# Designed miniproteins, single chains, continued (5), part 74

Each design is a single chain, and the fold is of that chain. pLDDT is the mean over its residues in the fold that is shown.

## One batch from the design tools (miniprotein)

Design m18722
Fold by ESMFold2-Fast:
Structure m18722 (fold): chain A 65 residues (1-65)
Amino acid sequence: MTVEDMRKILEEERKKAEEELEREKASEKEKKIEEEIFESLERMIDAIELIETNPELTRKRAAEL
């Protein structure tokens, strides 16, 4: 539920951001930064999914770091 909801929100926001950047004729640099931000958010969601799937094992590893 939580992870799936986050993925749907991310996809919708990415689509909306692309539309806005095209409308404003944003620079290639701005578009690249936006893509990089969304890619980082996607990696965070993947990490949350891993924690939710294996909370006991992941928490033990995190505590040792």
Scores: mean pLDDT 73

Design m18723
Fold by ESMFold2-Fast:
Structure m18723 (fold): chain A 62 residues (1-62)
Amino acid sequence: MSAEELEEKVVEEAIRLAKEGLSSEEISERLDEKFGEELSKLSADEAQRISIAAAQAATDTV
């Protein structure tokens, strides 16, 4: 999976979980459990960018 594809999936999942009423902490845990392995294969900068994008999208959704 490319970094761009992973970012799209992570952001989409974060928004979905936020709409389901999960807390920011729960969303972060779920994203790490589901995508942590894939994120660990990316560069630190890319993984950080994706994490920030997901957190921002989830916050803006709630």
Scores: mean pLDDT 78

Design m18724
Fold by ESMFold2-Fast:
Structure m18724 (fold): chain A 91 residues (1-91)
Amino acid sequence: NREEAFRIAEAVLNGLKAGFDALEPAAKDVPGSELITAASRIGAAVANKALEIEDPEEQQRFIDEVTRYARELAEKLPAQEAADKVVERIK
């Protein structure tokens, strides 16, 4: 229904934002298409997991923790490799 669609859309948008925020350290010398792909992969994994968390406070805490972890990886690794590790961690 419309309410479920908005809830899913909000989770997707929050996930994408987290993905892009996390990959900022890796953005400087990577093609935009690779950054979009990596951020989208992180975003999708975050959104899917966040939708399983019923408590909004726990959901936000999860997003914050994953974003911090991903950002630390992006400081040391290429965007795609950071995305691989983040997606694996969320599973």
Scores: mean pLDDT 79

Design m18725
Fold by ESMFold2-Fast:
Order: structure tokens, then C-alpha cells, then sequence
Structure m18725 (fold): chain A 57 residues (1-57)
């Protein structure tokens, strides 16, 4: 579904810009989606990364 693709794009964008702060508005503009969608998907990505980290430790 489109949701997974958007999460992958958000993650890739954040990884590409790890050396500088990135705002939800910048991600929304880059991906052509709403700031609300970026905010929600970023929270989901953060939760997924924390769960993966916990499972690995």
C-alpha cells in the first residue's frame, strides 16, 4: 500500500539529511504530502525503529 512507500521515502529523506535538522514541512514539500501525514508516519517510523532496537538488545 501507499503508506509503506511513504514511510520508506520519509526514512530515506531523513537518512540523506542526517547531518542537518529537517522539518515536517520540508519533508511534506519534498514528497508532495500533508504535514499531518508526515507527522503521523514519522511517529510510526520512530516507534518501529525503537521496537527493532529493543528486539536487537
Amino acid sequence: ARRRELKERIDAYLRAHRTEPVTHAEIARALGISVATVSRLERELTAERLAEWAAAN
Scores: mean pLDDT 75

Design m18726
Fold by ESMFold2-Fast:
Structure m18726 (fold): chain A 93 residues (1-93)
Amino acid sequence: ADTPVGKAWEEIKEKAREIAKGKKDPEVNGLAVMIAVAEFLGRPETAERIKKLFEELKKEKDEEKRKKLLEELEKLARELEKELEELLKKLEA
């Protein structure tokens, strides 16, 4: 009764838990999921880029620059979501 989609989702959840290291912060959890998805999809460069953008966002005090960093993170999230959807469709075929 283990579906390929269910196995993929469990692997992503395990990676996200390791990245979050027990932190209960919703922003940290969201970023941990994004990084876990990037690593699961075999995109270590994308995972590193997300980490760097988050570190820059934490240090940035200018609201306009913060908006640009958030827009870049949202773009990466959408790209990862589409690639994950394509992979899941292949696993169900």
Scores: mean pLDDT 72

Design m18727
Fold by ESMFold2-Fast:
Structure m18727 (fold): chain A 60 residues (1-60)
Amino acid sequence: MKRKGTILDAFVYAKKNKVDVKVTLPNGEEVIIKPDDSLETVRELLEKYGDEVVEFEPYK
């Protein structure tokens, strides 16, 4: 089941669960956040979409 939250929620989920996470951005594009990604790696997404609701799920 897809989860809803912010880009930061997806980043935290990836690190806690040690799984790649597929994030669907508000514009319909998909990105993968990895558990070993740094916050700097997702910074541009956070600046553009930080307060927006995104859908994310474990990438199998």
Scores: mean pLDDT 79

Design m18728
Fold by ESMFold2-Fast:
Structure m18728 (fold): chain A 55 residues (1-55)
Amino acid sequence: MLSEEQKQEMAEELRRLLREGASIGEAVETVAKKFGVSKEEALKAAVEALERSTP
C-alpha cells in the first residue's frame, strides 16, 4: 500500500514530466519504473494529479 507521501511524489513527478513534453503514457511508464509500482497504480496517480493540478 502506497503512503500519501509516495502518491504525492508520484503525482509531482508526473506533472513535471508532462510539463517537459512527455505524453501521459511515457510519464506513467517512467513513474511506474521509478517507484517500482504497476502501470495501473501510476495511472491512478496521474489521474489524481491531473484532477488536482491541471485546469
Scores: mean pLDDT 74

Design m18729
Fold by ESMFold2-Fast:
Structure m18729 (fold): chain A 62 residues (1-62)
Amino acid sequence: MDAQLEAEINEAMLLMTGGVALAAGVPKEVVDEAVEKARPYAEAGDTKKAVDVVFETVDKAL
């Protein structure tokens, strides 16, 4: 139960973070790569690491 809810919250946060990056003008290809790299951490419940990976990937591409 808790693990299922945590996974759903992490997926929603990942999608929202990608949406914000797109709205800020980050190229879709960069956002897609960032989300893909962050997905294993989100699935493991490591929300902070997943978000950090998204920001690191976006920062390196700018």
Scores: mean pLDDT 74

Design m18730
Fold by ESMFold2-Fast:
Structure m18730 (fold): chain A 73 residues (1-73)
Amino acid sequence: EKEELEKLIEKYKEIIKKEPNSKKAVEAYKVIGSLYERLEKLEEAIEYYEKALELDPDDEAAKKRLKHIKEEL
């Protein structure tokens, strides 16, 4: 459900607030990106995957998802 996905996004945003430069924050950014993909909010999904790569440039999962989404736009 859309409402449930939005609640999960807020939960992961709180994780980022508490530990902004951590491995947990990288995972939270990737989860938020995937949740926005499920909501079909592709611009927001791109933003959060890019934030994950800002913290961890070697994250292959985030790179792969960004490439796929940008090719679909």
Scores: mean pLDDT 83

Design m18731
Fold by ESMFold2-Fast:
Structure m18731 (fold): chain A 81 residues (1-81)
Amino acid sequence: SIVGYLAPELSQTLTVEERTALLLKAVEAYGSVAIVSPDASDEEIQLLRRMGVDTILRLTPEEARAVASGEAALEDVGEIV
């Protein structure tokens, strides 16, 4: 089972420190969680759910950085699928 997942397209827009901070915050808040881009396909969402992810969040790169830096709370940004 997946505990935390960050989509490659979002991961590429973040530093290692930002990725670590974002993923830790997401896992702490939601447990089994995936963070994907706003453009993530229904097929990607279905695959993540099949792999045991219960919570899927859509974040822009800007929202992801804001959460990682502490400028925004996870609960105040993005969309829960």
Scores: mean pLDDT 83

Design m18732
Fold by ESMFold2-Fast:
Structure m18732 (fold): chain A 55 residues (1-55)
Amino acid sequence: SAELKEKARELIIREAEYTLLYLLYRETDPEKAEEYREKADRLGEELKKVIEEIK
C-alpha cells in the first residue's frame, strides 16, 4: 500500500539520521553515540517488518 511505502521511506530517513548522529558523537560522547546506534538499529528492524507487510 502507499501508506506502508511512505512509512518505509520515513524509517529509512530516520535510520540514516541516527546513524549520522552515532558517527558524529562516537569519539566525543560514546554513551550518547550508543543511544543513537540503538535507535538506528530499532528503526532498521521496524523497516524489515514493514517491507514484509508490503510483500
Scores: mean pLDDT 86

Design m18733
Fold by ESMFold2-Fast:
Structure m18733 (fold): chain A 65 residues (1-65)
Amino acid sequence: SAEEEAVRAAIRHIGKILGLSEEEIEKLLEKALKEGLSADEIIQKVLDKIASDPELKKKVEEAEA
């Protein structure tokens, strides 16, 4: 579904910024979906962490520039 695709894309993008491997990203995605976590909850937690971490926030801004 489009929602699953959006979640996967977001997690992959963030994982690259954090230096995670694709296998780690896939494991996290599958675990979260199997545990019944909503896509919104996963995305919200990740976005909140980025907003709270100055280094992650800077890397996101640099990707935009």
Scores: mean pLDDT 66

Design m18734
Fold by ESMFold2-Fast:
Structure m18734 (fold): chain A 58 residues (1-58)
Amino acid sequence: SMEEEIERNARVLAELLAPLSPEEAAALVDRLIQAAKDSTDPRAPRAVEILRRARELL
C-alpha cells in the first residue's frame, strides 16, 4: 500500500541519517520538507509525506 511504501522509505531515510546528531538530522529533514513543498515536481507531495514520517522516527 501507499502507507507501507511511505513507512519503508521513511525508515531507510532515518537509518541513512543515523550518523548525524539528532539536531542535525532534524534540521536537514526540515530543510528537505521545505524544498519539497516549494517543488513543482509531481513526486514532491509523496516526498513530503516520507520526510514528515522520517522526522517522527528521529
Scores: mean pLDDT 88

Design m18735
Fold by ESMFold2-Fast:
Structure m18735 (fold): chain A 90 residues (1-90)
Amino acid sequence: MTEEQAKEFGELLRELAAIPGVRLELLGNVLLVTLSEDPEVRARAEPILERIAAIPGVSVLVSGNLAIISLSPDKDTIEKLLPVLKEIAS
């Protein structure tokens, strides 16, 4: 995990959080993203979620109006990305 990848992850999460109708909740090492039922919110969130999923050590699962962002359990990913999740979810 590079510092640039960790920075990109934080920037993408801030872009996602800035969308009206998006809610972020941190549960342990998993970030729950709740989207409003507005199709415009989904259309704005989708490309950001795709970019987040492209970051090494990050997985994104989308089901209905919920997206689940999970981190790889390896030490480097957790040490670099978990603080970013905690900062954004505050």
Scores: mean pLDDT 82

Design m18736
Fold by ESMFold2-Fast:
Structure m18736 (fold): chain A 58 residues (1-58)
Amino acid sequence: MQRMEQLKQQFKEKLKQIAASAGQEVTDEDIESALKVIENAAKEKGIPPEQLLEGAIA
């Protein structure tokens, strides 16, 4: 299994937990949009998207 799939799942769960603690709901589309932003930021910085996802999850 690819590390990226595992990191995406952890990021999704973290966003849902944060939203729930704030009394809000987050949709799968919101999560996909956030992941796309991270991927684009990683490309701009010339680093692997896995590295940015690790930082966002930690």
Scores: mean pLDDT 76

Design m18737
Fold by ESMFold2-Fast:
Structure m18737 (fold): chain A 67 residues (1-67)
Amino acid sequence: AEAEAVALAQKGRDAYNAGDYETAIEYFEKAAELGSALAYSQLANLYRDLGDVEKAEEWLKKAREIA
């Protein structure tokens, strides 16, 4: 479960580095569903980098709730 979440987060990071933001979001969301607080933080950072401050705040709050 935790190792699976880490692997999904890594795939999300790989997609982000390739410029495939849609795929990056999908992998980070899957990792977050597995309870990865790291994935919630990565989603918050990604949305912030894309300029979606509202979505970034939503994911950051979720990261705090599952910590």
Scores: mean pLDDT 78

Design m18738
Fold by ESMFold2-Fast:
Structure m18738 (fold): chain A 63 residues (1-63)
Amino acid sequence: MKALLMVVGASEEQAEEAGERIKKELGFDEVEVRLARNHEEAREEGLRLSEEEGYEVIFVDLR
């Protein structure tokens, strides 16, 4: 099962740490981490990748 973590308001390092934690705690086989500038961008990219590639999308706001 594939997860996509869309992160707003974080550094690249913070986003990667969140991705590793989610992979371990929720038991996903694959976790892709993407940084978004805002919630609108995060939602658009997340929905697209969910539909096209079957990702389970998780939104995180670290602002």
Scores: mean pLDDT 76

Design m18739
Fold by ESMFold2-Fast:
Structure m18739 (fold): chain A 91 residues (1-91)
Amino acid sequence: MDKEEAIKELEELYKEGKITKEQYELGLEAIENVEKMTVAEMMRFYLETGIVVPYRPLRAVADFVEFIERLSREYEERRRRKEEELRRLLE
């Protein structure tokens, strides 16, 4: 997808109320700067803004971050359960 198509998709998301004006502006900036961004900077952008930019590199990073967030949540739940079991054994 070229940048013009990605910009149009962002405009549609904004018109549909799926993103705010601030998120739309940040998304446009990300599309312009994507070639200059590292993967870590793309991940930070998604984590700070919550925007799934419809441009392939940023979209893939957003999908990956969502996957990691899900794994992290599962890990925290499992850890909490183990801590409760240990407390029960110590009481």
Scores: mean pLDDT 71

Design m18740
Fold by ESMFold2-Fast:
Structure m18740 (fold): chain A 87 residues (1-87)
Amino acid sequence: SAAEKLLEEMEKEAKKALEEMKRLLEEGDIEKAKEIAKEMLEKLDLAIELLRAGIEKSGLSEEPLKKLEELKEEFKKEAEKLLKEAE
């Protein structure tokens, strides 16, 4: 489904964002790493809002939405861990 494809794309982007953050932090670019985290969180929020709208309009499964919300929380925890380890 379109919802499952969106989830898969967000999982891929979140993984790449964490890898880029780690590289930037190893190079000492804490500011740019924070920007990457912020941009990824904004993308996840937009994807969550898009799926919520789809559920409200058409009674779609809530499972992809719950997985996106879990992905956002996991991304936040890992990003925070990377930023704390760099300080």
Scores: mean pLDDT 83

Design m18741
Fold by ESMFold2-Fast:
Order: structure tokens, then sequence, then C-alpha cells
Structure m18741 (fold): chain A 80 residues (1-80)
């Protein structure tokens, strides 16, 4: 179903963000960057699917939330 596809994309995005955080904590900054790039691509797909369903507010919220999390993690990588 469309709701299952949205949930799967959200879950995969969160998993990649968690993997990035764990890589940062382990000092594996190149690995963290790869996970963040994967999270960005999954988030773009999630946002696209939400927009296709007419869920524009959900799309904007998801895009903002993921963007802010990625920016914070990239800041931590730059400071490491």
Amino acid sequence: SENEEIQELADKTNEKLQEALEAIDAGKLEEAERHLREAERLAEELVRKLKELGRDEDAESAEKQVRERIEEMRRRIAEA
C-alpha cells in the first residue's frame, strides 16, 4: 500500500541517519558521510512520494526534519 511504502522509506531514512551517528561516534567520518548521502537520497524519495499523494505539508515537514538532522551531523563531522 502507499502508506506502507511511505513508512518503509521513513524507516530506511531513520536507519541511515542512525548508522551515520554511530559512525561519527566511532570516528569513522568517511563512513558517516556515505550514510548521510544514502539518507539524503531516501529522504528525497520519501518527499517525492508524499508530494505525489498530495501530502504537501507532510513532505515539507519530512524535508525540514531530515535536512536539519543531516546539517547537524555534517557539522559534527566538520568539528571532528
Scores: mean pLDDT 87

Design m18742
Fold by ESMFold2-Fast:
Structure m18742 (fold): chain A 69 residues (1-69)
Amino acid sequence: SELSSALYEALTTVGEIVRLGKENPEIREEAMEKAREIYERLRKAKSVEDVKETLEEAKRALEEFKKKI
């Protein structure tokens, strides 16, 4: 389903943010906090649109962290 696909991609993106934080001490605290925020938004999401918006934020955060390392 569209919801399952978006949720899977969002959770995978959160996992990548966590991995970058684990591997890069410089961004660790910020990355872990951002991952927690995104995970909480996904947990509280009530619609496909909420999940997609959270996924877009997760992707932007991941790209921003990649630029810092």
Scores: mean pLDDT 86

Design m18743
Fold by ESMFold2-Fast:
Structure m18743 (fold): chain A 79 residues (1-79)
Amino acid sequence: ATRREVSEPKKVKKGDKITVTVTNTAPGPVQALVRLIDAKTGEVLRGEAAELAPGQTATFSFTAEKDGEYKVEVTLTEL
């Protein structure tokens, strides 16, 4: 199964660090795909992926290249 969650828009300044923590609470391994999205345009600015074992946590960090509003999308796909 695939689960997707999108954050509320967050106002950021150029150089701000945006940190996303993802924990796999499923009984099996998942692929986590984390995307940084421009809240105004819907454009995907960056994306990173990791495979997470059950109970594993991964932290993703992005630096804002411009002032603006950003959303974070997390997609978890069971492997």
Scores: mean pLDDT 82

Design m18744
Fold by ESMFold2-Fast:
Structure m18744 (fold): chain A 113 residues (1-113)
Amino acid sequence: AVTVTESGGGTFPEGGSVTLTSKVSGGKVTAVAWYRQRPGEPLQFVALINDTGTAVGYAPEVEGRFTISYDAAAQTSTLNMSNLKKSDTATYYTMAYTDQGVHFGSGVQVTVV
């Protein structure tokens, strides 16, 4: 079975930085997308990267503040979040596109105070 494990959540100051990671095992990753869900709101797209790093995309709200990367050897995606705003408070999820289908992690909570 494919496993998607996110880490790096917590409570962070406004204007600060956080690095979230997502490790995928049990299938060959072709792309990783990060999503977030703010309290009482629907799931929102954040960023996407393919396994070669040749295709990268960001939601307009996070462009210039967040950077997505992918390590193909480790099958680990990293979302570096800088210049944090209180509006970045959300549960962050990864959607991994693999040769075994599409799989989601359980999410990590980020709180900006």
Scores: mean pLDDT 90

Design m18745
Fold by ESMFold2-Fast:
Structure m18745 (fold): chain A 62 residues (1-62)
Amino acid sequence: MRIAALIIKSAAAQAGSEITMEEAIELGQRVARGEISAKELAKRLGISERTARQIIRNIRGM
């Protein structure tokens, strides 16, 4: 779970978006549970759907 939150926080920072650690943890948990789509994750982080799909694969592949 901690690694998932760090991946999400880093992706947001690279896109020029600031999110809190609490938001990153929540998003990481939703990704792990399959409760968030790549499109929704992309919208929340300000990243491409391609990057969001890669993040989801990395987190769920752990």
Scores: mean pLDDT 78

Design m18746
Fold by ESMFold2-Fast:
Structure m18746 (fold): chain A 101 residues (1-101)
Amino acid sequence: ADAALEAARATLAAEGEIETDGAPRDGLEEDLYLRSRAAARAYVTQLEYTGKLSEEARARFDALLAAGHERLVVRHEAATGTTANGVEVWAGQVLGIAAAP
């Protein structure tokens, strides 16, 4: 799940479709800027697939796109926690979605 999300982020970054303030740090929030409507839809699909997108965040995403916003920012909880057995590595839950400046 997280590998698929990281692969999607890497692909969008290589295409110039996303921007971040840098690598997330343990316990630090990360803002991810989505440069186009297509990038926003692709990334949100992966967030939904990986279970990192709440119903409230999904509703906000849909409302922002319906309002004509083409660029969005997604705020993530920068959780790099691993379980004791190394099974779970989390990129971080979505904390909010807003229109990008």
Scores: mean pLDDT 66

Design m18747
Fold by ESMFold2-Fast:
Structure m18747 (fold): chain A 112 residues (1-112)
Amino acid sequence: AVTLTMSGGGTYAEGSTLTLTATATGADLSKHYVLWERQAPGETPEGLTAMGGATPPGVDARFSGSVSGNTATLTITGLTAADSGVYFARLFAPDGELVGEGPGVEVTVVAA
């Protein structure tokens, strides 16, 4: 089975940096792609990174993704209250098949 173990949820101060990780088991991240998404209550999930961690067109450059070994990392700098939500990591095969999904982690951004 393919699993993603996520960490880094919790409460963050405005203006700080958020770091979330997703560690894959049962799949090799060098042969797959991780997509990071955020979902606010009642909204459709919003894509935050392109495959390979590049910032998608129209997404703020403060969102970035990276992969090291079997761990994918999402970094968000200069946090605002609008960054609060549930964050998901989804794992795709090179052909576009969804092969794994993290359980989601809640992030709350509060005034410093």
Scores: mean pLDDT 76

Design m18748
Fold by ESMFold2-Fast:
Structure m18748 (fold): chain A 99 residues (1-99)
Amino acid sequence: LEERLRALAEELIELAEELLKRAKNEEIRRLAEEALRLAREALESEDPEEALELLIRAAELLLEAGMLLLKEAPKEEILRLIGLILRAIGLRLELELLR
């Protein structure tokens, strides 16, 4: 796997694990777990094009999970969650540039 795709996959895995720790309902947990699965599958892929599409999908799911988590968040966590959402957007944009 291309070095940059590997680095982006590892960052998506970290973000997915961070969102999973904060998940308070089944929907958010499902989205984060699916994103984690896709990012790990991308690391095992021998096709860079397949890996890229898996990572874009993972980033989309993490953005959705982050937005849902923001609705459930206590006031003290809102700024941190906005940071995680912005990170998901940034990772998605980096992946789209590689397309």
Scores: mean pLDDT 83

Design m18749
Fold by ESMFold2-Fast:
Structure m18749 (fold): chain A 55 residues (1-55)
Amino acid sequence: SLEEELKKLEEGVKKGEEALEKAQKDGDTSMARTAQGELERGKKELEELKKKLEE
């Protein structure tokens, strides 16, 4: 269960990174900021879950 949650969060982070990269490529700072916000949220959840797994 926790391993599956980790995998799902990792996938979300990857999608966020791709969205951020696309926005940066386009020079759209508004899109980049939105993607960065979502990515940071996902990274925080991923880090919390990793701590819970390792303890």
Scores: mean pLDDT 79

Design m18750
Fold by ESMFold2-Fast:
Structure m18750 (fold): chain A 55 residues (1-55)
Amino acid sequence: MEEIEELAKKGREAADAGNFLEASELADKLKELGATEVADEVLAYSQKKRDEMLA
């Protein structure tokens, strides 16, 4: 679904911007839509970006 892909893209963009709360909220919305695997990918990407910023 196009909306799932757009939410995932926005979640990754939020993580790139350091908006980890927004990325988490977008992942929660993806889970509500049944896109659990995509939501987990967004959360994993957000965690990777946070780890990179701390290194």
Scores: mean pLDDT 81

Design m18751
Fold by ESMFold2-Fast:
Structure m18751 (fold): chain A 68 residues (1-68)
Amino acid sequence: GKKEDLEKAEEYLKSIPGLEVERVGDDTIVARGDLPVTTLIAIALRIIGDFPSLEVSVEGQTITVKAK
């Protein structure tokens, strides 16, 4: 379900060195890191591919993952 997908996405983001991961409320994860934007985009695309129930955006050094 969406909640399980969100938890799996959070675990994946926490496994990436250089990312600080925070859960904001029940439906949103925010990850920040001093990584190249191309790397952040690649991470976001992987989450979208694995979890189509989730919405992912990249702004600057921040990845935002939200349940649809």
Scores: mean pLDDT 82

Design m18752
Fold by ESMFold2-Fast:
Structure m18752 (fold): chain A 90 residues (1-90)
Amino acid sequence: MTKEEFDLDVQLALLEIRLAVAKKASERAIKNGDKEGLADTKEFLERIIEELKRLQKQAEEMGFTDLSNQAKDLLKEAEELRKKVEEALK
């Protein structure tokens, strides 16, 4: 593993943790009818999505196929969660 591949792997792991936190926060906000908490979670998710898109593209361009695929999977999860949060905000 190169330093560059390692650095991307660490970034991906941190984004996975942030997504898990966002999921728990959204579940709690939905259960409690907390519209402000949902709005904050949406903003947090949008930042995660942008970072995942950037990481996925960088990993793909560098030939780190496994990292690129993991980033794509997390991006799908983040986009699904964002849709649920947007629906709850209506």
Scores: mean pLDDT 87

Design m18753
Fold by ESMFold2-Fast:
Structure m18753 (fold): chain A 67 residues (1-67)
Amino acid sequence: MREEILRESEITMLIMKGTVYKLNGDYEEAIEAYEKALELARENGDEESAKAAEEGIKEAKELLEKA
């Protein structure tokens, strides 16, 4: 439980970082943060966070291509 709780916090923080970077126009940094969150979410079976990270990666990549 202790390690699982720490990983959940880390995943949430990485998703928040990705969102902040995306809103600031730092799309490459946003993608990196979301990709780290996705990897950790998948390792921990966190389907909701994995979905959030995947959507964030998709949006950030689309914005990067248009920038």
Scores: mean pLDDT 80

Design m18754
Fold by ESMFold2-Fast:
Structure m18754 (fold): chain A 53 residues (1-53)
Amino acid sequence: LAQRLDIAATLLRETDLKVADIAFALGFSSQSHFTRAFRARYGVTPGEYRARF
């Protein structure tokens, strides 16, 4: 899980892929599950993370 979230953080910074597409590409069952897991690790939503970087 942690490694998948680190890959997601890289994709959010380096690509314009939609958050949902990143979630499904990394094997998350839903965007909601991905968003909760990402917030637990990084303290922000994937969208907020992209905006800051």
Scores: mean pLDDT 81

Design m18755
Fold by ESMFold2-Fast:
Structure m18755 (fold): chain A 97 residues (1-97)
Amino acid sequence: MSEEEKKRRLAIHLTAASIQLVAALLEAPDEDRETVEKALQKVIEASRAFDEGKYDEAIKKLEEAIKLLRSMKNQTPAARAAIDTLEEAKKLLEELK
């Protein structure tokens, strides 16, 4: 897979994760809402870092988002889907180093 194709796939995965996290936020019980909001903020920060070519920073922000979502007391299907998508995005970022 070309580096350009990897970057395109990464952009798609980050967009998909953002959509999944918005769905997770709408479905989240009150006790998990702040955790999902923080995870979404980390994904936004990761996307910005990726756009700036700061791949190590982007990876760190994705790891922080995944950790937050895994700490949820009541994981929704949308939250679990977001975790899977973010894990795939992280792998693509590691391949761009």
Scores: mean pLDDT 86

Design m18756
Fold by ESMFold2-Fast:
Structure m18756 (fold): chain A 81 residues (1-81)
Amino acid sequence: MEKEIKELEELAEEGKELIKKAKELMNTNTTNGQEAKKLLEEGIKKLEEAAKGFEKLGYKEKAKELREEVEKEKKLFEPYL
């Protein structure tokens, strides 16, 4: 369980960093729109995978938090997705 939790935390952090990088690219250089979109999609996918993993381990609260982050990011960047 400890190892699985750490792996899921790392996956969630990776997803957040990819989304952060996508936001930076979209804010500073619109010519990188395709690259930013790819990073955003990968980041969201990693957060969704982490949420599913936490749910399977019985950490429903953490899973819900990650799903709320996913929904927030999808709504914020819906015009670019």
Scores: mean pLDDT 78

Design m18757
Fold by ESMFold2-Fast:
Structure m18757 (fold): chain A 77 residues (1-77)
Amino acid sequence: MEEFVKKLGEEAKERLLKVLSEEEAEKIAKELEEAAKKMLEEGYSKEGVEKMVKVYVASVIAEHLGKDPEEEAEKVL
């Protein structure tokens, strides 16, 4: 579980660093790690949690690139 959550956070941070500062990317990655932990505790599958994290990251990146966050999130769903 810890390994899975850490991996999701690292991948999110790497993608976010393309459009955000290191401080902002780290903050969001940590928030996503905490969200992933809560979702797993609530009985969500690892695949479901990974998908939700990817959707959120895609929406953040889209906003910073001047794209529609909803449209970019839909591509990941």
Scores: mean pLDDT 77

Design m18758
Fold by ESMFold2-Fast:
Structure m18758 (fold): chain A 76 residues (1-76)
Amino acid sequence: EFDAEVDEGVALIHTAVAIHTARRLKEQGKLEEAEKTLIDAVEKLKDSPVALQNIRDAAKELGLPKAAEYAEKALA
């Protein structure tokens, strides 16, 4: 039924984990690692527009401009 590798729910779970990880890294002052975490998530989830939108919005909220720009480019 569901292909777990292409299921939108799985993509959203991966997105949530990446956002949570990036948020924790930023709280620790590891800004570059936080940005890289979201950029890596964009690369893995680039075929899921919903996941990319969530990553972009989270990057903007967290003040991670490189990750936000990367997600926006993937959505274009």
Scores: mean pLDDT 78

